# Designed miniproteins, single chains, continued (2): the designs that were tried, part 36

Each design is a single chain, and the fold is of that chain. pLDDT is the mean over its residues in the fold that is shown.

## One batch from the design tools (miniprotein)

Design m5224
Fold by ESMFold2-Fast:
Structure m5224 (fold): chain A 87 residues (1-87)
Amino acid sequence: SMEEKLEKIRELLKEKNESEENIEIIINFLKLAAERYGDEALDLALHFLELLPKSEKVTLDKILDTLKTLLKIPDEEAKELKEEAKK
């Protein structure tokens, strides 16, 4: 389910010592991406985070750029999603 995938992503971000504020922004972004582009956005984010080294910092921009490339999200839509996630 979407909730199970989001919880797994949350745990991976906690393991990488991301701040609670950044985790919530990333989770909100991924919810919006899944709503517009389907649950594959969550599967891609999970796969990306699982492959990323423990020492590598996760940023919203890295996740956004990865999903933008793989899901072919237009630049303007990606900007809108990023702004909405920060509210």
Scores: mean pLDDT 80

Design m5225
Fold by ESMFold2-Fast:
Structure m5225 (fold): chain A 93 residues (1-93)
Amino acid sequence: EELRERAIELVEEATKLAVEELEKQDVVSKEKMIKTVEELTRKAIEAIREGNDEEAIRLIRELQAFAERYIKDPETLERVTKLLEEAIRLLEE
């Protein structure tokens, strides 16, 4: 489905921005944070592909909460949040 593919692209773009920003942050646990983002992203994309929109939205919201907690750059956080919210909107149809 075209909307599902677009939602996956938005989640992947958000994840790329989040990982890039976490890599720039001078935090001892950044490697663990990046792994958490990657794991949540993998699970979210899997749920989207399986048509489990409820679970996908839940996982995307977990990604959003994680980004809000750990991404320190306001501009990157705004970009990540917008992409994830758009993905949720498409999955809610």
Scores: mean pLDDT 84

Design m5226
Fold by ESMFold2-Fast:
Structure m5226 (fold): chain A 77 residues (1-77)
Amino acid sequence: MIEELAERILEIPEEKRPELARKIVEALDLDDELQMRLAWLLMSRADKESLREFLSELVRRLGERALEVVEEVLKSI
């Protein structure tokens, strides 16, 4: 799951990344810290490992359901 989601995020076109960030923030009700980290990762052309680390942190804080929500958001992009 985490590996596959990180790969799918990297495939999202640069112009769609602000929409992806906004939808993830809204769907998961991310705090300011996680919102800033997500924005930085998507805008800075973060590598796969950085995305995997972020997704792991989402699971740690919000549970495995967070990955399902991210997958649903990715399907809507």
Scores: mean pLDDT 83

Design m5227
Fold by ESMFold2-Fast:
Structure m5227 (fold): chain A 96 residues (1-96)
Amino acid sequence: APEPPSPEAYLQRLAEEIQKAIAEGVNLEEKKRKLAEEIERILKESDKLIADPSLSELEKEIIRALKEVAEAVVNNEELDDPAARAAIAAMRELLA
């Protein structure tokens, strides 16, 4: 799929994909494990990726948004952006 035009579009698409996966009910344990691994990767590597001069500004903004969402999920916090809220809610539902 083409890259989303904004971090908000990326988070909204991510929320929709997770909700679809939950609704389908197929391989949920594997999908839950993959999501947990991605959250850990984002938390460990996001600062290094944001500092990488080879990444575009849009890619860096998406990584920053993913880091904020990952931190909110781990710390049981909410964000004000509707797309971020949707992503957090979807991730928490899958991880429950």
Scores: mean pLDDT 82

Design m5228
Fold by ESMFold2-Fast:
Structure m5228 (fold): chain A 113 residues (1-113)
Amino acid sequence: HMSPKEKAIEYLEKAIKILEDMRARVRAGEVTLEDFEKAIREVASLLDEAYELAKQVASPETIEKIEKLYNEVLQHLSEAYRAVRAGDRDAAVEHLDKAIELLKKMIEIIKSE
């Protein structure tokens, strides 16, 4: 059975996989706005669950770091959605890459606890 820490990491890893798939599809021009919106909502849900689990086991200093990264990921996902709506594939990929980088940083911070 997974600890809250292991479960938080699993949710973040799943979120990264969804964003990596979406990044590839955006680059290929093979994504609909509806599919993108569904993917972003699933990622936001996974991120929210991971954040709640991390709060159960992490120190206050670590929670503050995770909360900052959480908010930055959500901002980049919102910017990626706006870019897809505008037909700006390069901007969308840039914001997805930044969200993926920040999620990987969250995993490393959680692993260090």
Scores: mean pLDDT 89

Design m5229
Fold by ESMFold2-Fast:
Structure m5229 (fold): chain A 87 residues (1-87)
Amino acid sequence: MLEKAIEEARRAAEAARAGDFEAAREHALEVLKLLEEASDEISREELLRLIGLVLRALGHLHEGDAAGAARDFERLAELIEEIKEKN
């Protein structure tokens, strides 16, 4: 589950950098779905931080800030990887 969330977060970052905000939003929503499905593997505090990053990235997309959205999606992927490795 978390592995797919990492892939989707990276796809969202790539789409944002390409200016494909529709695709970036679709990948971001898939990350949220995957995080909900993996909520038993993630602490409440970690889950809230990850959701916060998704919402911040979506805010950047809404404002037309491709670079800001891409940075947040890349940070999201890094944090999910850290959580997966910690067990």
Scores: mean pLDDT 86

Design m5230
Fold by ESMFold2-Fast:
Structure m5230 (fold): chain A 97 residues (1-97)
Amino acid sequence: SKVEKLLEELKEAIKNEDYEKAAELILELEKEMEKDRSLELLELWYKMMLELGLLEEVGPRQTYLSSLNKTITVPGVTATKLGEEVGKKIEEAIAKK
């Protein structure tokens, strides 16, 4: 899909420290995510960010959903030090556009 191609290109841009291209790809991904707010897009995003070492899992949390009358387990994620540094560089590149 277009989103999968954008995520692969974003992964390569970040690996190559091409933050200007990464900024362009993030803006494209935000447009695609606004059109399709599916859980699948969020799962692909989190998977890519975890694989790049920009996010780390902090452990699962249990939450109760009254609409389903069910307790579900949701993953907890946080930014790594690398993720904060890369995020800052991407934000600076976006600000220059």
Scores: mean pLDDT 72

Design m5231
Fold by ESMFold2-Fast:
Structure m5231 (fold): chain A 99 residues (1-99)
Amino acid sequence: SELERRREEITREIQELLTQMEQARKDGDRKREGELFRRISRLTVEKMKIDSQILPKEDAILALEITRAVTLASGRSAGMSDVAEETARELDELIEKLR
C-alpha cells in the first residue's frame, strides 16, 4: 500500500539521520546534533501516525510506548529534553486515540 511504502521511506530516513546524529555527537557538534534530533522527532511522529493506521491496535500501542521511552532517553542524551517532551506528548495523544 501507499502507507506501507511511505512508512518504509520514513524508517530509512530516520536511520540515516540517526547515523548523522551519532557522528555529530562524536564530533562535538551540539548544534548539528540538536538540528538532527528535531528532524528525527518530526519523522518519528509521522511514522507513528502511519503505524497507528496499519498495525493492530495492541501492536500500535506497544510501538508508541517503546518509541516514547526511546525519544525521552535520546532527548536527554542530546540536551534536547524540551523537544523530546513535546514529541512524547504527541505520542501520548496517539496512544489515547487508540484506547
Scores: mean pLDDT 89

Design m5232
Fold by ESMFold2-Fast:
Structure m5232 (fold): chain A 107 residues (1-107)
Amino acid sequence: SDLDDFKKEAEEIKARLPQMTLEEIEEALRYLLGKVQGLVEKGSPEAQKIFDEMVEKIQKLVQEKKPLLEIVDTAIEGARKLKPIMPELADIVIDTLEAIKEKLESL
């Protein structure tokens, strides 16, 4: 399934995290965002609204040149709001983003 493929891709990102540069982490985050968007488009209007509100907040942080850590925290919060509607997708996203956050805090 699309969700099983996404879970596998997320685990591959987590496995690579110890060796990733900041630039590679930014590329992985953009990749994950695009994949989550595609999966949420198949969901309810409520799920789409939560995702759109998260993306709007992230866009503002990028425009304000906020640290990547604040962007990741915003994405985790968005995924937590998605959990009651799309729990399996939200859990994969939260687990992956928390691993990315731990790596960023170690830099």
Scores: mean pLDDT 88

Design m5233
Fold by ESMFold2-Fast:
Structure m5233 (fold): chain A 64 residues (1-64)
Amino acid sequence: MKLLVTNEGGSVILSELEAEFLEELKEMLAKGASNEEIAEKLGISVKEASALKELVKSLEVKEV
């Protein structure tokens, strides 16, 4: 599966890989992971990682 998410910075396409990977991403975001760390984990550019981080802040991609 893949998710297309749009914010002020543009569109981010996030492939739904593994449940473990999604949990790890949420933990990285919760502990303030850098754009570089997120980019490396997802295999995306630092710009896309920055957009994804802003998106999480705006939309709360993680479960409440």
Scores: mean pLDDT 59

Design m5234
Fold by ESMFold2-Fast:
Structure m5234 (fold): chain A 84 residues (1-84)
Amino acid sequence: ELAELIREYVERDTPELRARIEELARRLEEEIEELSKIDEERALGLALAVIRAGMEAAGIALDPSAPARLLALADEAEAERAAA
């Protein structure tokens, strides 16, 4: 799960975790780009945003708040799921 990898990267910041996040993000981005050809493009847009944020957390982009915001979003999603 991307959110778990981001959390581990924020906590440990190891090259192995960074490489895993980057590889997973690239593969998922490619697969979702193929899926963007179907009618559910809004859901795919959200998935791409999460993947790009994961790449930013891995140090590919310059938003230093992205990891914290991703963790907050993941916690909100988990809380919503638990409340269901």
Scores: mean pLDDT 56

Design m5235
Fold by ESMFold2-Fast:
Structure m5235 (fold): chain A 95 residues (1-95)
Amino acid sequence: VDEALERYVATLRRLGTRAVVLLRAAEVSDEELREALERAIEEWTRVVAEAARRGLPPPDSAVVVLGPIPVAEANRLTARLLQEAPEAVTVVELE
């Protein structure tokens, strides 16, 4: 898990992303997390490439939500974390 997370963060930092928020529900396995992070790298690379193609700056923050977390709760927690630490990597494991 740590290797996959480190690879994800390093890739996003290279692409110009300043803040990364990962919300993980307790029932999400380490294997599901690794697979989700690999897909997130591919999706984020496409988002950054599309922005560059259109002459737009890359997005400042990336958010990954894994497992059955209510959308309203995920949105509130993400907004708070980005406000408190706009250039940080934050991983939150939810019960």
Scores: mean pLDDT 76

Design m5236
Fold by ESMFold2-Fast:
Structure m5236 (fold): chain A 88 residues (1-88)
Amino acid sequence: DEIEKLIKELKELAKKQNDSLTLKLAELAQSLVKKYPDNEKLRKQVKADLKEAIKILKDGKQDTVEGVTKNIGLILRLIGLELDLELE
């Protein structure tokens, strides 16, 4: 599972760099995929969000205003997706 590999990579990078925000993002993404395993739209968005968060960490931008703002945006997007699924 490509998403499981991305979650593992993000968690490992977040722990190495002591970035609690991206660790929480990875945990939220994992929870959502577990709750909605067959939701293709959710899985595609989670995959994109995980890739963006990994890129921010690899670029060393997680502690910048831009990186923090982007990661907060990704978390809010995942929360919005869960809310949308609960309303269906």
Scores: mean pLDDT 82

Design m5237
Fold by ESMFold2-Fast:
Structure m5237 (fold): chain A 68 residues (1-68)
Amino acid sequence: MASAEDILANAEMLARRASSPAASAETQRRVADELRALAKKLEGVDPETAARLEALADQLYAVADAKE
């Protein structure tokens, strides 16, 4: 199982790449959905990490909505 630091580092990398002009809105929403699902699993165990993942997911949803 990945540590919270590993999870955040991977999430930040995925969010950065997904927010690229080359990424499709579909890809951005998929990544955002994955990050939100992970945040939901962690909200009862590590609320701070969950909040960070939720913020990244919200950012990707906003970028995807603007891209259409």
Scores: mean pLDDT 77

Design m5238
Fold by ESMFold2-Fast:
Structure m5238 (fold): chain A 100 residues (1-100)
Amino acid sequence: SLRDQLLELIEELRELLEEMLERGIISKETYDKLMAALEKLEAQELDSPEALAHAALSVAIMAQELADIAREKGDEELAERARELQVRAVELANEARRLA
């Protein structure tokens, strides 16, 4: 389902955040704030295509910011992983909007 795909993207973003923290790309404060944002997003009632599309766009925005941070810090591998998550999130948002 689209909801399951969104939850998989959220989980992969959490894994990316943990690796970015481990490599010193983001601060513990930034990590905590973004993890809390993902937890809040996951806790929402994602019961409509519109809600799924909005949530997927939020994930895409977060992934884009992480890609930019990783690139600025010189971690091309993490930047690429974040960009791939951004693309997947945008496609999920487009699919959800198509069903709305």
Scores: mean pLDDT 87

Design m5239
Fold by ESMFold2-Fast:
Structure m5239 (fold): chain A 92 residues (1-92)
Amino acid sequence: SQIEQYIEKLEKLKEKVKNAKPKSLEEAIKLAGEILRELRELSTQLSDDVYFQIGQLGAELGERLVKAKSIEEAIELILEFLDKLIELLKNS
């Protein structure tokens, strides 16, 4: 299904984030932006309700990333966001 393909893409993005070695907080935030852009392209094929919820989770990630004090915190926030999306899609 379309949802199964999105979950697979999210799992691959989690591995990309785990293997990423950003040298600065700015690079970690840029990685989050790249992930959000890829997910926006995928989410256009989902229902409006799911699309809205993905947008809300993305906005929450953005607000928390602005307050992140370390690369490690930024990576944890991105991984938490991806886990929340996987849970959302499994329950939709």
Scores: mean pLDDT 81

Design m5240
Fold by ESMFold2-Fast:
Structure m5240 (fold): chain A 70 residues (1-70)
Amino acid sequence: SPLADELLRLLVEAGGRPISAEELAKRFGISRATVRRLVAEINRRAADPDGSLVREVPGRGYWLGTVVEP
């Protein structure tokens, strides 16, 4: 999943800023449906019972979920 790794890297580089599915699709030259599939792949690989690494924000796109607070 090189594309999933690239997508995750882009979200990390965004510093918590949401990136739209359209922007991600344009950046990678893929469809929005493929972006959603890659996000699901990332979340599946990093899956914890209590969280998702990458979350979808309605109307804004995707961002990295907040890590556990003390």
Scores: mean pLDDT 72

Design m5241
Fold by ESMFold2-Fast:
Structure m5241 (fold): chain A 78 residues (1-78)
Amino acid sequence: LGEELREIARRAGLSQREIARRAGVSVATVSRIERDPLGSSAMNILRVFDSLPEEVKTPELVARVVGAALVSMARSLE
């Protein structure tokens, strides 16, 4: 997921700074999600995903994002 998000951002011409601005999070948060999405909060993963162009929001990407958010929530219960 992290590598896929990075590749999507690169193809869309979006820098980590631009994604952070659109998602309302810090650049450090975007970098963390791209590097370790499961170590990030579910809300921040969803905010970054929502900030991406509609054209890249395929059903396959949605399924992976939902899966990562669920794992992140499970980890947060500790």
Scores: mean pLDDT 74

Design m5242
Fold by ESMFold2-Fast:
Order: C-alpha cells, then structure tokens, then sequence
Structure m5242 (fold): chain A 89 residues (1-89)
C-alpha cells in the first residue's frame, strides 16, 4: 500500500477507544461517531498534505481523547478529539 498510514492507524485506534468511552459515558452515538470520525479525518488530511508533524498531533489528540473518555471526562475528550480533527486543516 501507499506509505503514510501509521499515524492514521494510530488515530483510528484512539478514536475507536474514545468512541466506546464516550458512549459508555452517555454521549449520543451520532455525536460520539462524529467526534471520532473528525479525529481520524484530521490525521488522514494531514497525511494527504504531507504534514507528518500534524498527522502525529492528530494521532496524539485521538489517544488523549480516548484516555479522557475512559476516565469519564467527556469535556476534555471532546476538546482533544476536536483538536485532532483540526490538526490537518
């Protein structure tokens, strides 16, 4: 396959865990899915632009979002996932 998928894969893993945590915390499925897809989209968009550092920021944001969601910190999880989605913009 074409290179540059490592950060996108890491963002997808983080976003999946954040999605699970947010749903368990009582967030509507549609809102949680939107946040998770946004974070993955940020990483993918950064990769498509060739911006390796922004792709890493998106992956890290998704991971921190997952950690916050697992702790029940929905507000902090939302902030991290939103920042991840913006990293590729």
Amino acid sequence: GKGGSEEASEAAEGATEALKGLIEAGMPVEEAVGLALGAVGGAVNAELQGDKEKAKEAAEGAKKGAEAAKKGDVEKAKEYLTKASQAGA
Scores: mean pLDDT 80

Design m5243
Fold by ESMFold2-Fast:
Structure m5243 (fold): chain A 74 residues (1-74)
Amino acid sequence: ELDAAIEAARAAGDERAAAVLEQARAFAEELLAAGYPEEEALAGAAAMAHGLAVAGLSVEEARALGLEIAKKLA
């Protein structure tokens, strides 16, 4: 679960990973509220997290990537 991953990152002292996962969780909640199924919402959130942590994308760019992935899987 995203909450467990966030707490694990905080416990390890990885504040950057915790912040990225927290933003991804909030984005997954937004997608679920917008009517996306859980699997698609989580896939979009994962793409956002990868965009932030690996690709060096801005929050806006990472959100756009996540939304595109959620749409393609739905």
Scores: mean pLDDT 76

Design m5244
Fold by ESMFold2-Fast:
Structure m5244 (fold): chain A 80 residues (1-80)
Amino acid sequence: EKEKKLEEVKKEYEKRLLSREIAESIRRAALEFERARAEEEDPAAVARVEEREREERRAIEEAKKELEEEYKKKLEEIEK
């Protein structure tokens, strides 16, 4: 009973994590394109893209941590 529920929760977490990773890879590709474009304009434009890259990376890390916390809470709930 609990073992099957744990497996289902794990599969759901893995599916959500994969979706997040796909979104991350798309965003990363877009930022790489913007960086290449900024390099043709001026150094100040490159600095702005780098700042956006840092902010996007942090946002993705926070989203992944939130997903991990949700997964842990569901595991604790099932182990009751």
Scores: mean pLDDT 77

Design m5245
Fold by ESMFold2-Fast:
Structure m5245 (fold): chain A 87 residues (1-87)
Amino acid sequence: SIEEEAKRTIENAEKLIEEAKAFIAKLTDQEMKEELERQIKEIEKLVKEIKRMVENKAPDEEIKKKLYELERKIVYLINLMGQAEAA
């Protein structure tokens, strides 16, 4: 179901946020730290929006659209963390 898909994607996002926060705590590059913090806030915002949409019985297509946006943000955050680690 769309609710199960949303729950799984949210759980993955929340786990990544915790990992990213731990990673940021070790960074000395202020610009990269600020960019990663911005991306974490965007992901947290999308997670809250999706949770609200599921609770309010929003159309499946609208929930799917937001889930795709969340998945794209997750990939972007992972890539940024990789760039920070390589620097």
Scores: mean pLDDT 87

Design m5246
Fold by ESMFold2-Fast:
Structure m5246 (fold): chain A 70 residues (1-70)
Amino acid sequence: SQKDILKKAALEVISELQNDPSVSQDTLDAISQRMSSLIQEWLDQGVVLTYEEAKEKFRKIAEEVIEKAK
């Protein structure tokens, strides 16, 4: 399902960031919350993304949250 694709993509991006010592737990929590909200918005809007497209969008969101935390 689209929900499963989006959740799997988000979890993989979070796992990659967890291995980065420069990213704090507070920043990871903020990214996770932002991704969860975005998944719900995309599902409500009927947005369909492939796994790779979802990962790329989530990486960009993570970068934005990290920059805002500086």
Scores: mean pLDDT 83

Design m5247
Fold by ESMFold2-Fast:
Structure m5247 (fold): chain A 72 residues (1-72)
Amino acid sequence: SAMEKEGRRKAAENAAKLTKEAIDKLRAEGYEDIDIEVKEGKTKGTITVTAGDKKYVITVDKVTGEVELKEE
């Protein structure tokens, strides 16, 4: 449906914004070598941003459209 397509689009846009925020934070701290790993599941997507001893995990719930950023 149109609502489901709009929800997926917004979730993707939010995931991209949070990924950029994680990268910008690491660059502000002086990290140059930033690794990005993307894992796609049927109901969840995960983007892991790693630099040195720092790790950020962005979780995308494809069912609810919720996007969460967590520092590990």
Scores: mean pLDDT 79

Design m5248
Fold by ESMFold2-Fast:
Structure m5248 (fold): chain A 67 residues (1-67)
Amino acid sequence: MEERKKAIEKAKELLEKGDYIGALNVVREVMPPELLRELVQEFADEPFSPESIKRFIEKAIEKLEKL
């Protein structure tokens, strides 16, 4: 529980700073494999651009907050 909350806060901070790769790595570390796979599938048809990565991280944070 504590690790997830810390990761969410850190990911939001990195996202605000424009460190999308850092935010993505933090989120991936704490996201359940099933939710990560589901999210990856949702973004499978989108190009991996900074905008898509940002949206991916935002959706990942949203899913983590709902757990």
Scores: mean pLDDT 76

Design m5249
Fold by ESMFold2-Fast:
Structure m5249 (fold): chain A 69 residues (1-69)
Amino acid sequence: AMEEAAELVRETLIAAGVPEEKALALQDGLLRAKTEEEFRRILEQAIEAAPEEAKEALRATAERALELI
């Protein structure tokens, strides 16, 4: 579900060294998405803003998150 998808993204960001405040803000943004397109856009922004080392892991997590919604 959307809540599980947003939680997975938050956990991945924190594990990758993203500040907890920023990870929580992104989770909140995902939970407020009204369409799949908006959800995808927020995920793309999160990947773009992530540290280089985290981008591959976050992209894989995003694919799994999209399967949950």
Scores: mean pLDDT 77

Design m5250
Fold by ESMFold2-Fast:
Structure m5250 (fold): chain A 96 residues (1-96)
Amino acid sequence: MHIEKALEHLKKAEELLKKAEESDKKEAVELIKEAIEEIQKAIQHLAIAYEEGELSEEEVLELAQKMLPLYERAVELIEEHREELPDVKFEKPPAP
């Protein structure tokens, strides 16, 4: 259950970031913010799945590795639009 929700949120975040790259400045800012929220929701669902025993440590690490390119792309887009997103900070996830 939570794994499926996490994957859906990650897919939505990827689609939002791709659309942001193709959009005008105002639309891109809103899409970036929405993508960050989707990434955060995915992390929350993965944490719950791990706590409930739906994911092993190995599976959590595999999913974290799959998320790294998405984080890097989000950070790059935030920096590109820094003047519109001065207070937005996106940290690399802590290593397990």
Scores: mean pLDDT 75

Design m5251
Fold by ESMFold2-Fast:
Structure m5251 (fold): chain A 88 residues (1-88)
Amino acid sequence: MLEKPTEEEMKIAREIIDILNDTSLSPEEQLKRIKELVDKIKSPLVAQALLIHISTLLASETDPERQKLYREAADIVAKKLAELEKKL
């Protein structure tokens, strides 16, 4: 089993975080891109780290629109993490 994340998987996680911070995109477009990138994650460790990061962002966010985006992004990542853990 690949227990250690690859550089490519770490790059995908960074790209997801960058998309979450890209205010030039609509929330719908951010979520679409995040879903496509999350589908490429194969490491449950990367998915777990990303979920923790998004949950931290959600806890500190005061804008309702951004809170909704982080919540929906966290749900996408949590679903992927559950899927990956079932394959272990």
Scores: mean pLDDT 80

Design m5252
Fold by ESMFold2-Fast:
Structure m5252 (fold): chain A 83 residues (1-83)
Amino acid sequence: MTQEEIDAIAEAVGEAFKEIAKHKGLSEEEAEELGEAAKERAIELAENDGFEVMLAYYEEVLKKLEEIDKKLAEELKKRVEEV
């Protein structure tokens, strides 16, 4: 797997977590912090546990996002596919 694929998936996870947090009523500042933490966790999973573990985490997060914002979930998936 390329570093570009890892970075694209990590960014998608971060944006998804931010949107999910905002939907749950967290502040924009709290949502940004959670998004950054989720992005860092995704990168750590790829580096320490392997790409398949990161991909499973990404799929779980995107599934949750689809329940609240299908359009954004589709957009994030497209960004990952284009890398």
Scores: mean pLDDT 83

Design m5253
Fold by ESMFold2-Fast:
Structure m5253 (fold): chain A 79 residues (1-79)
Amino acid sequence: LEKALEYAEKAIEYARKGDVEKAREYLDKALEEAEKSGLPQNVIDAIRKTYESMVAMGMPALAAEMSAYAVKRELRRLQ
């Protein structure tokens, strides 16, 4: 749980810096750790679909930032 929050925070940081590759890398790590922490698969799938839709619209940095915030919000709801 702590690792998922840490990776989500890093994804937000890199997205805000415009480092889309690192933001995506840390978002993927955050989702992986969130799954291990008990986040339901349907929630993970919803976050990934929203991310892909925003990337398709040409907003990859914003997609990573918003998706990482969604991971943090769902993890805090789990606690």
Scores: mean pLDDT 83

Design m5254
Fold by ESMFold2-Fast:
Formats: structure tokens, C-alpha cells, sequence
Structure m5254 (fold): chain A 91 residues (1-91)
């Protein structure tokens, strides 16, 4: 589906952005995991789960996920697509 292909590009961008942002701060990107939890075709909603070792890492990951989503959404003219983020802290 078009939404699934958008989600794949979005996840690739978000993953790269998180690695770069974490490394820039001297943090370990391996302490952050992002996964595509769900795609709701009817609601046009992509749900991402972030698992991080600390609140600082979770906030960094969330910011980069949101930024990557909005940038791609604007580039591809997809104002109809929505993002939901679930955060889990696993120290």
C-alpha cells in the first residue's frame, strides 16, 4: 500500500536521524529501539514504538521521529497521514 511504503521511508529516515543525534551527544544509539507497531489504513495512522534506556534517550528519539515524520509528510504532500508514538523506558 502507499501508506506502507511511506512508513518504510519514514522509519529509515527516523532511524538514521536518531543514530546521528545520539552520536552527536556521545550517547549510544543501541540504547534506543524504534519499531513500526501498527499501520491503520482506514485512519491513515502510523504507530511507532520507541524503547529507550533513559528518559533523555526517549525524548531524543521522539523528537527525531516527529521531525522525520513531518519532513517526509511535507516532501510527499501527505497531510492526511497521522503519527502516534508509544514510549517505553527500559533501563
Amino acid sequence: SALREFAKRFMARASTAIVEAAEAKGLDPFDIRIELKAIDEEKKTITVRITAASEELAELAKEEVEKSFEELRKEENRPDVKLEIEVEIRP
Scores: mean pLDDT 90

Design m5255
Fold by ESMFold2-Fast:
Structure m5255 (fold): chain A 83 residues (1-83)
Amino acid sequence: DVLKRYEEALKEREKLVEETTEKGIEEDPELAPSITDPLAKKLVEAIKNKDKEEIRKYSEEIATRVIVESAARALGVDPSVFD
């Protein structure tokens, strides 16, 4: 069920965001693969700058994007409707 997957992903993202912002990001290697995404690249730069506000902002934006794309894919609608 997409709803359960989105809730689990949301909890995992929230935990990651909290651990990332709280610990000040000790160069999390899990973020390296996501650098292919422009938003993920912005997040990595915010991490290097140790800007907690930007880290949270981009982390939430990425999580929202994943949820929207996942929902659109499951419903068979064009995600470009939001862009």
Scores: mean pLDDT 61

Design m5256
Fold by ESMFold2-Fast:
Structure m5256 (fold): chain A 84 residues (1-84)
Amino acid sequence: SSEIASRTSGEVIREIGVTADQLIKGRQTVRETEKKAAELSPEEAERLVKETTEKMQEEVDKAAKEANERSKKILKEGNEKIEK
């Protein structure tokens, strides 16, 4: 039914939103780290920015993987409700 399809789409859109929020937070954290790095030696600045960027990328990748798995479950359950 169109109602089940609409609800399923809405839930998937919310999961995309969660991933987008994590990406925004990660970018903000890197920018704040770059500002702090401006007050450090060039070597310490490069190390701090690299470490922070790698950590934020791992957190975003984890959030995206979890959101993707939840989205797959939502789509599968929605499809099963339409077929039954």
Scores: mean pLDDT 76

Design m5257
Fold by ESMFold2-Fast:
Structure m5257 (fold): chain A 65 residues (1-65)
Amino acid sequence: SAQDLVTQAVELARAGDDEGALRAVREAIRLGASEDTILGVARVLESRGRPELAARIRELVREHF
């Protein structure tokens, strides 16, 4: 599900797999994850000290919503 991919994206980012995290976010958007849900992922990653990855996710939001 889109929600499972969101969870996977956060776990991949925690493991240091930035490209895996972005791939999971893109797939979550394709499966219908809401703008608020994807922005929530960006906020979590920013709060965890990953501002560059959060910025890349916000770029995906701007492109798709």
Scores: mean pLDDT 85

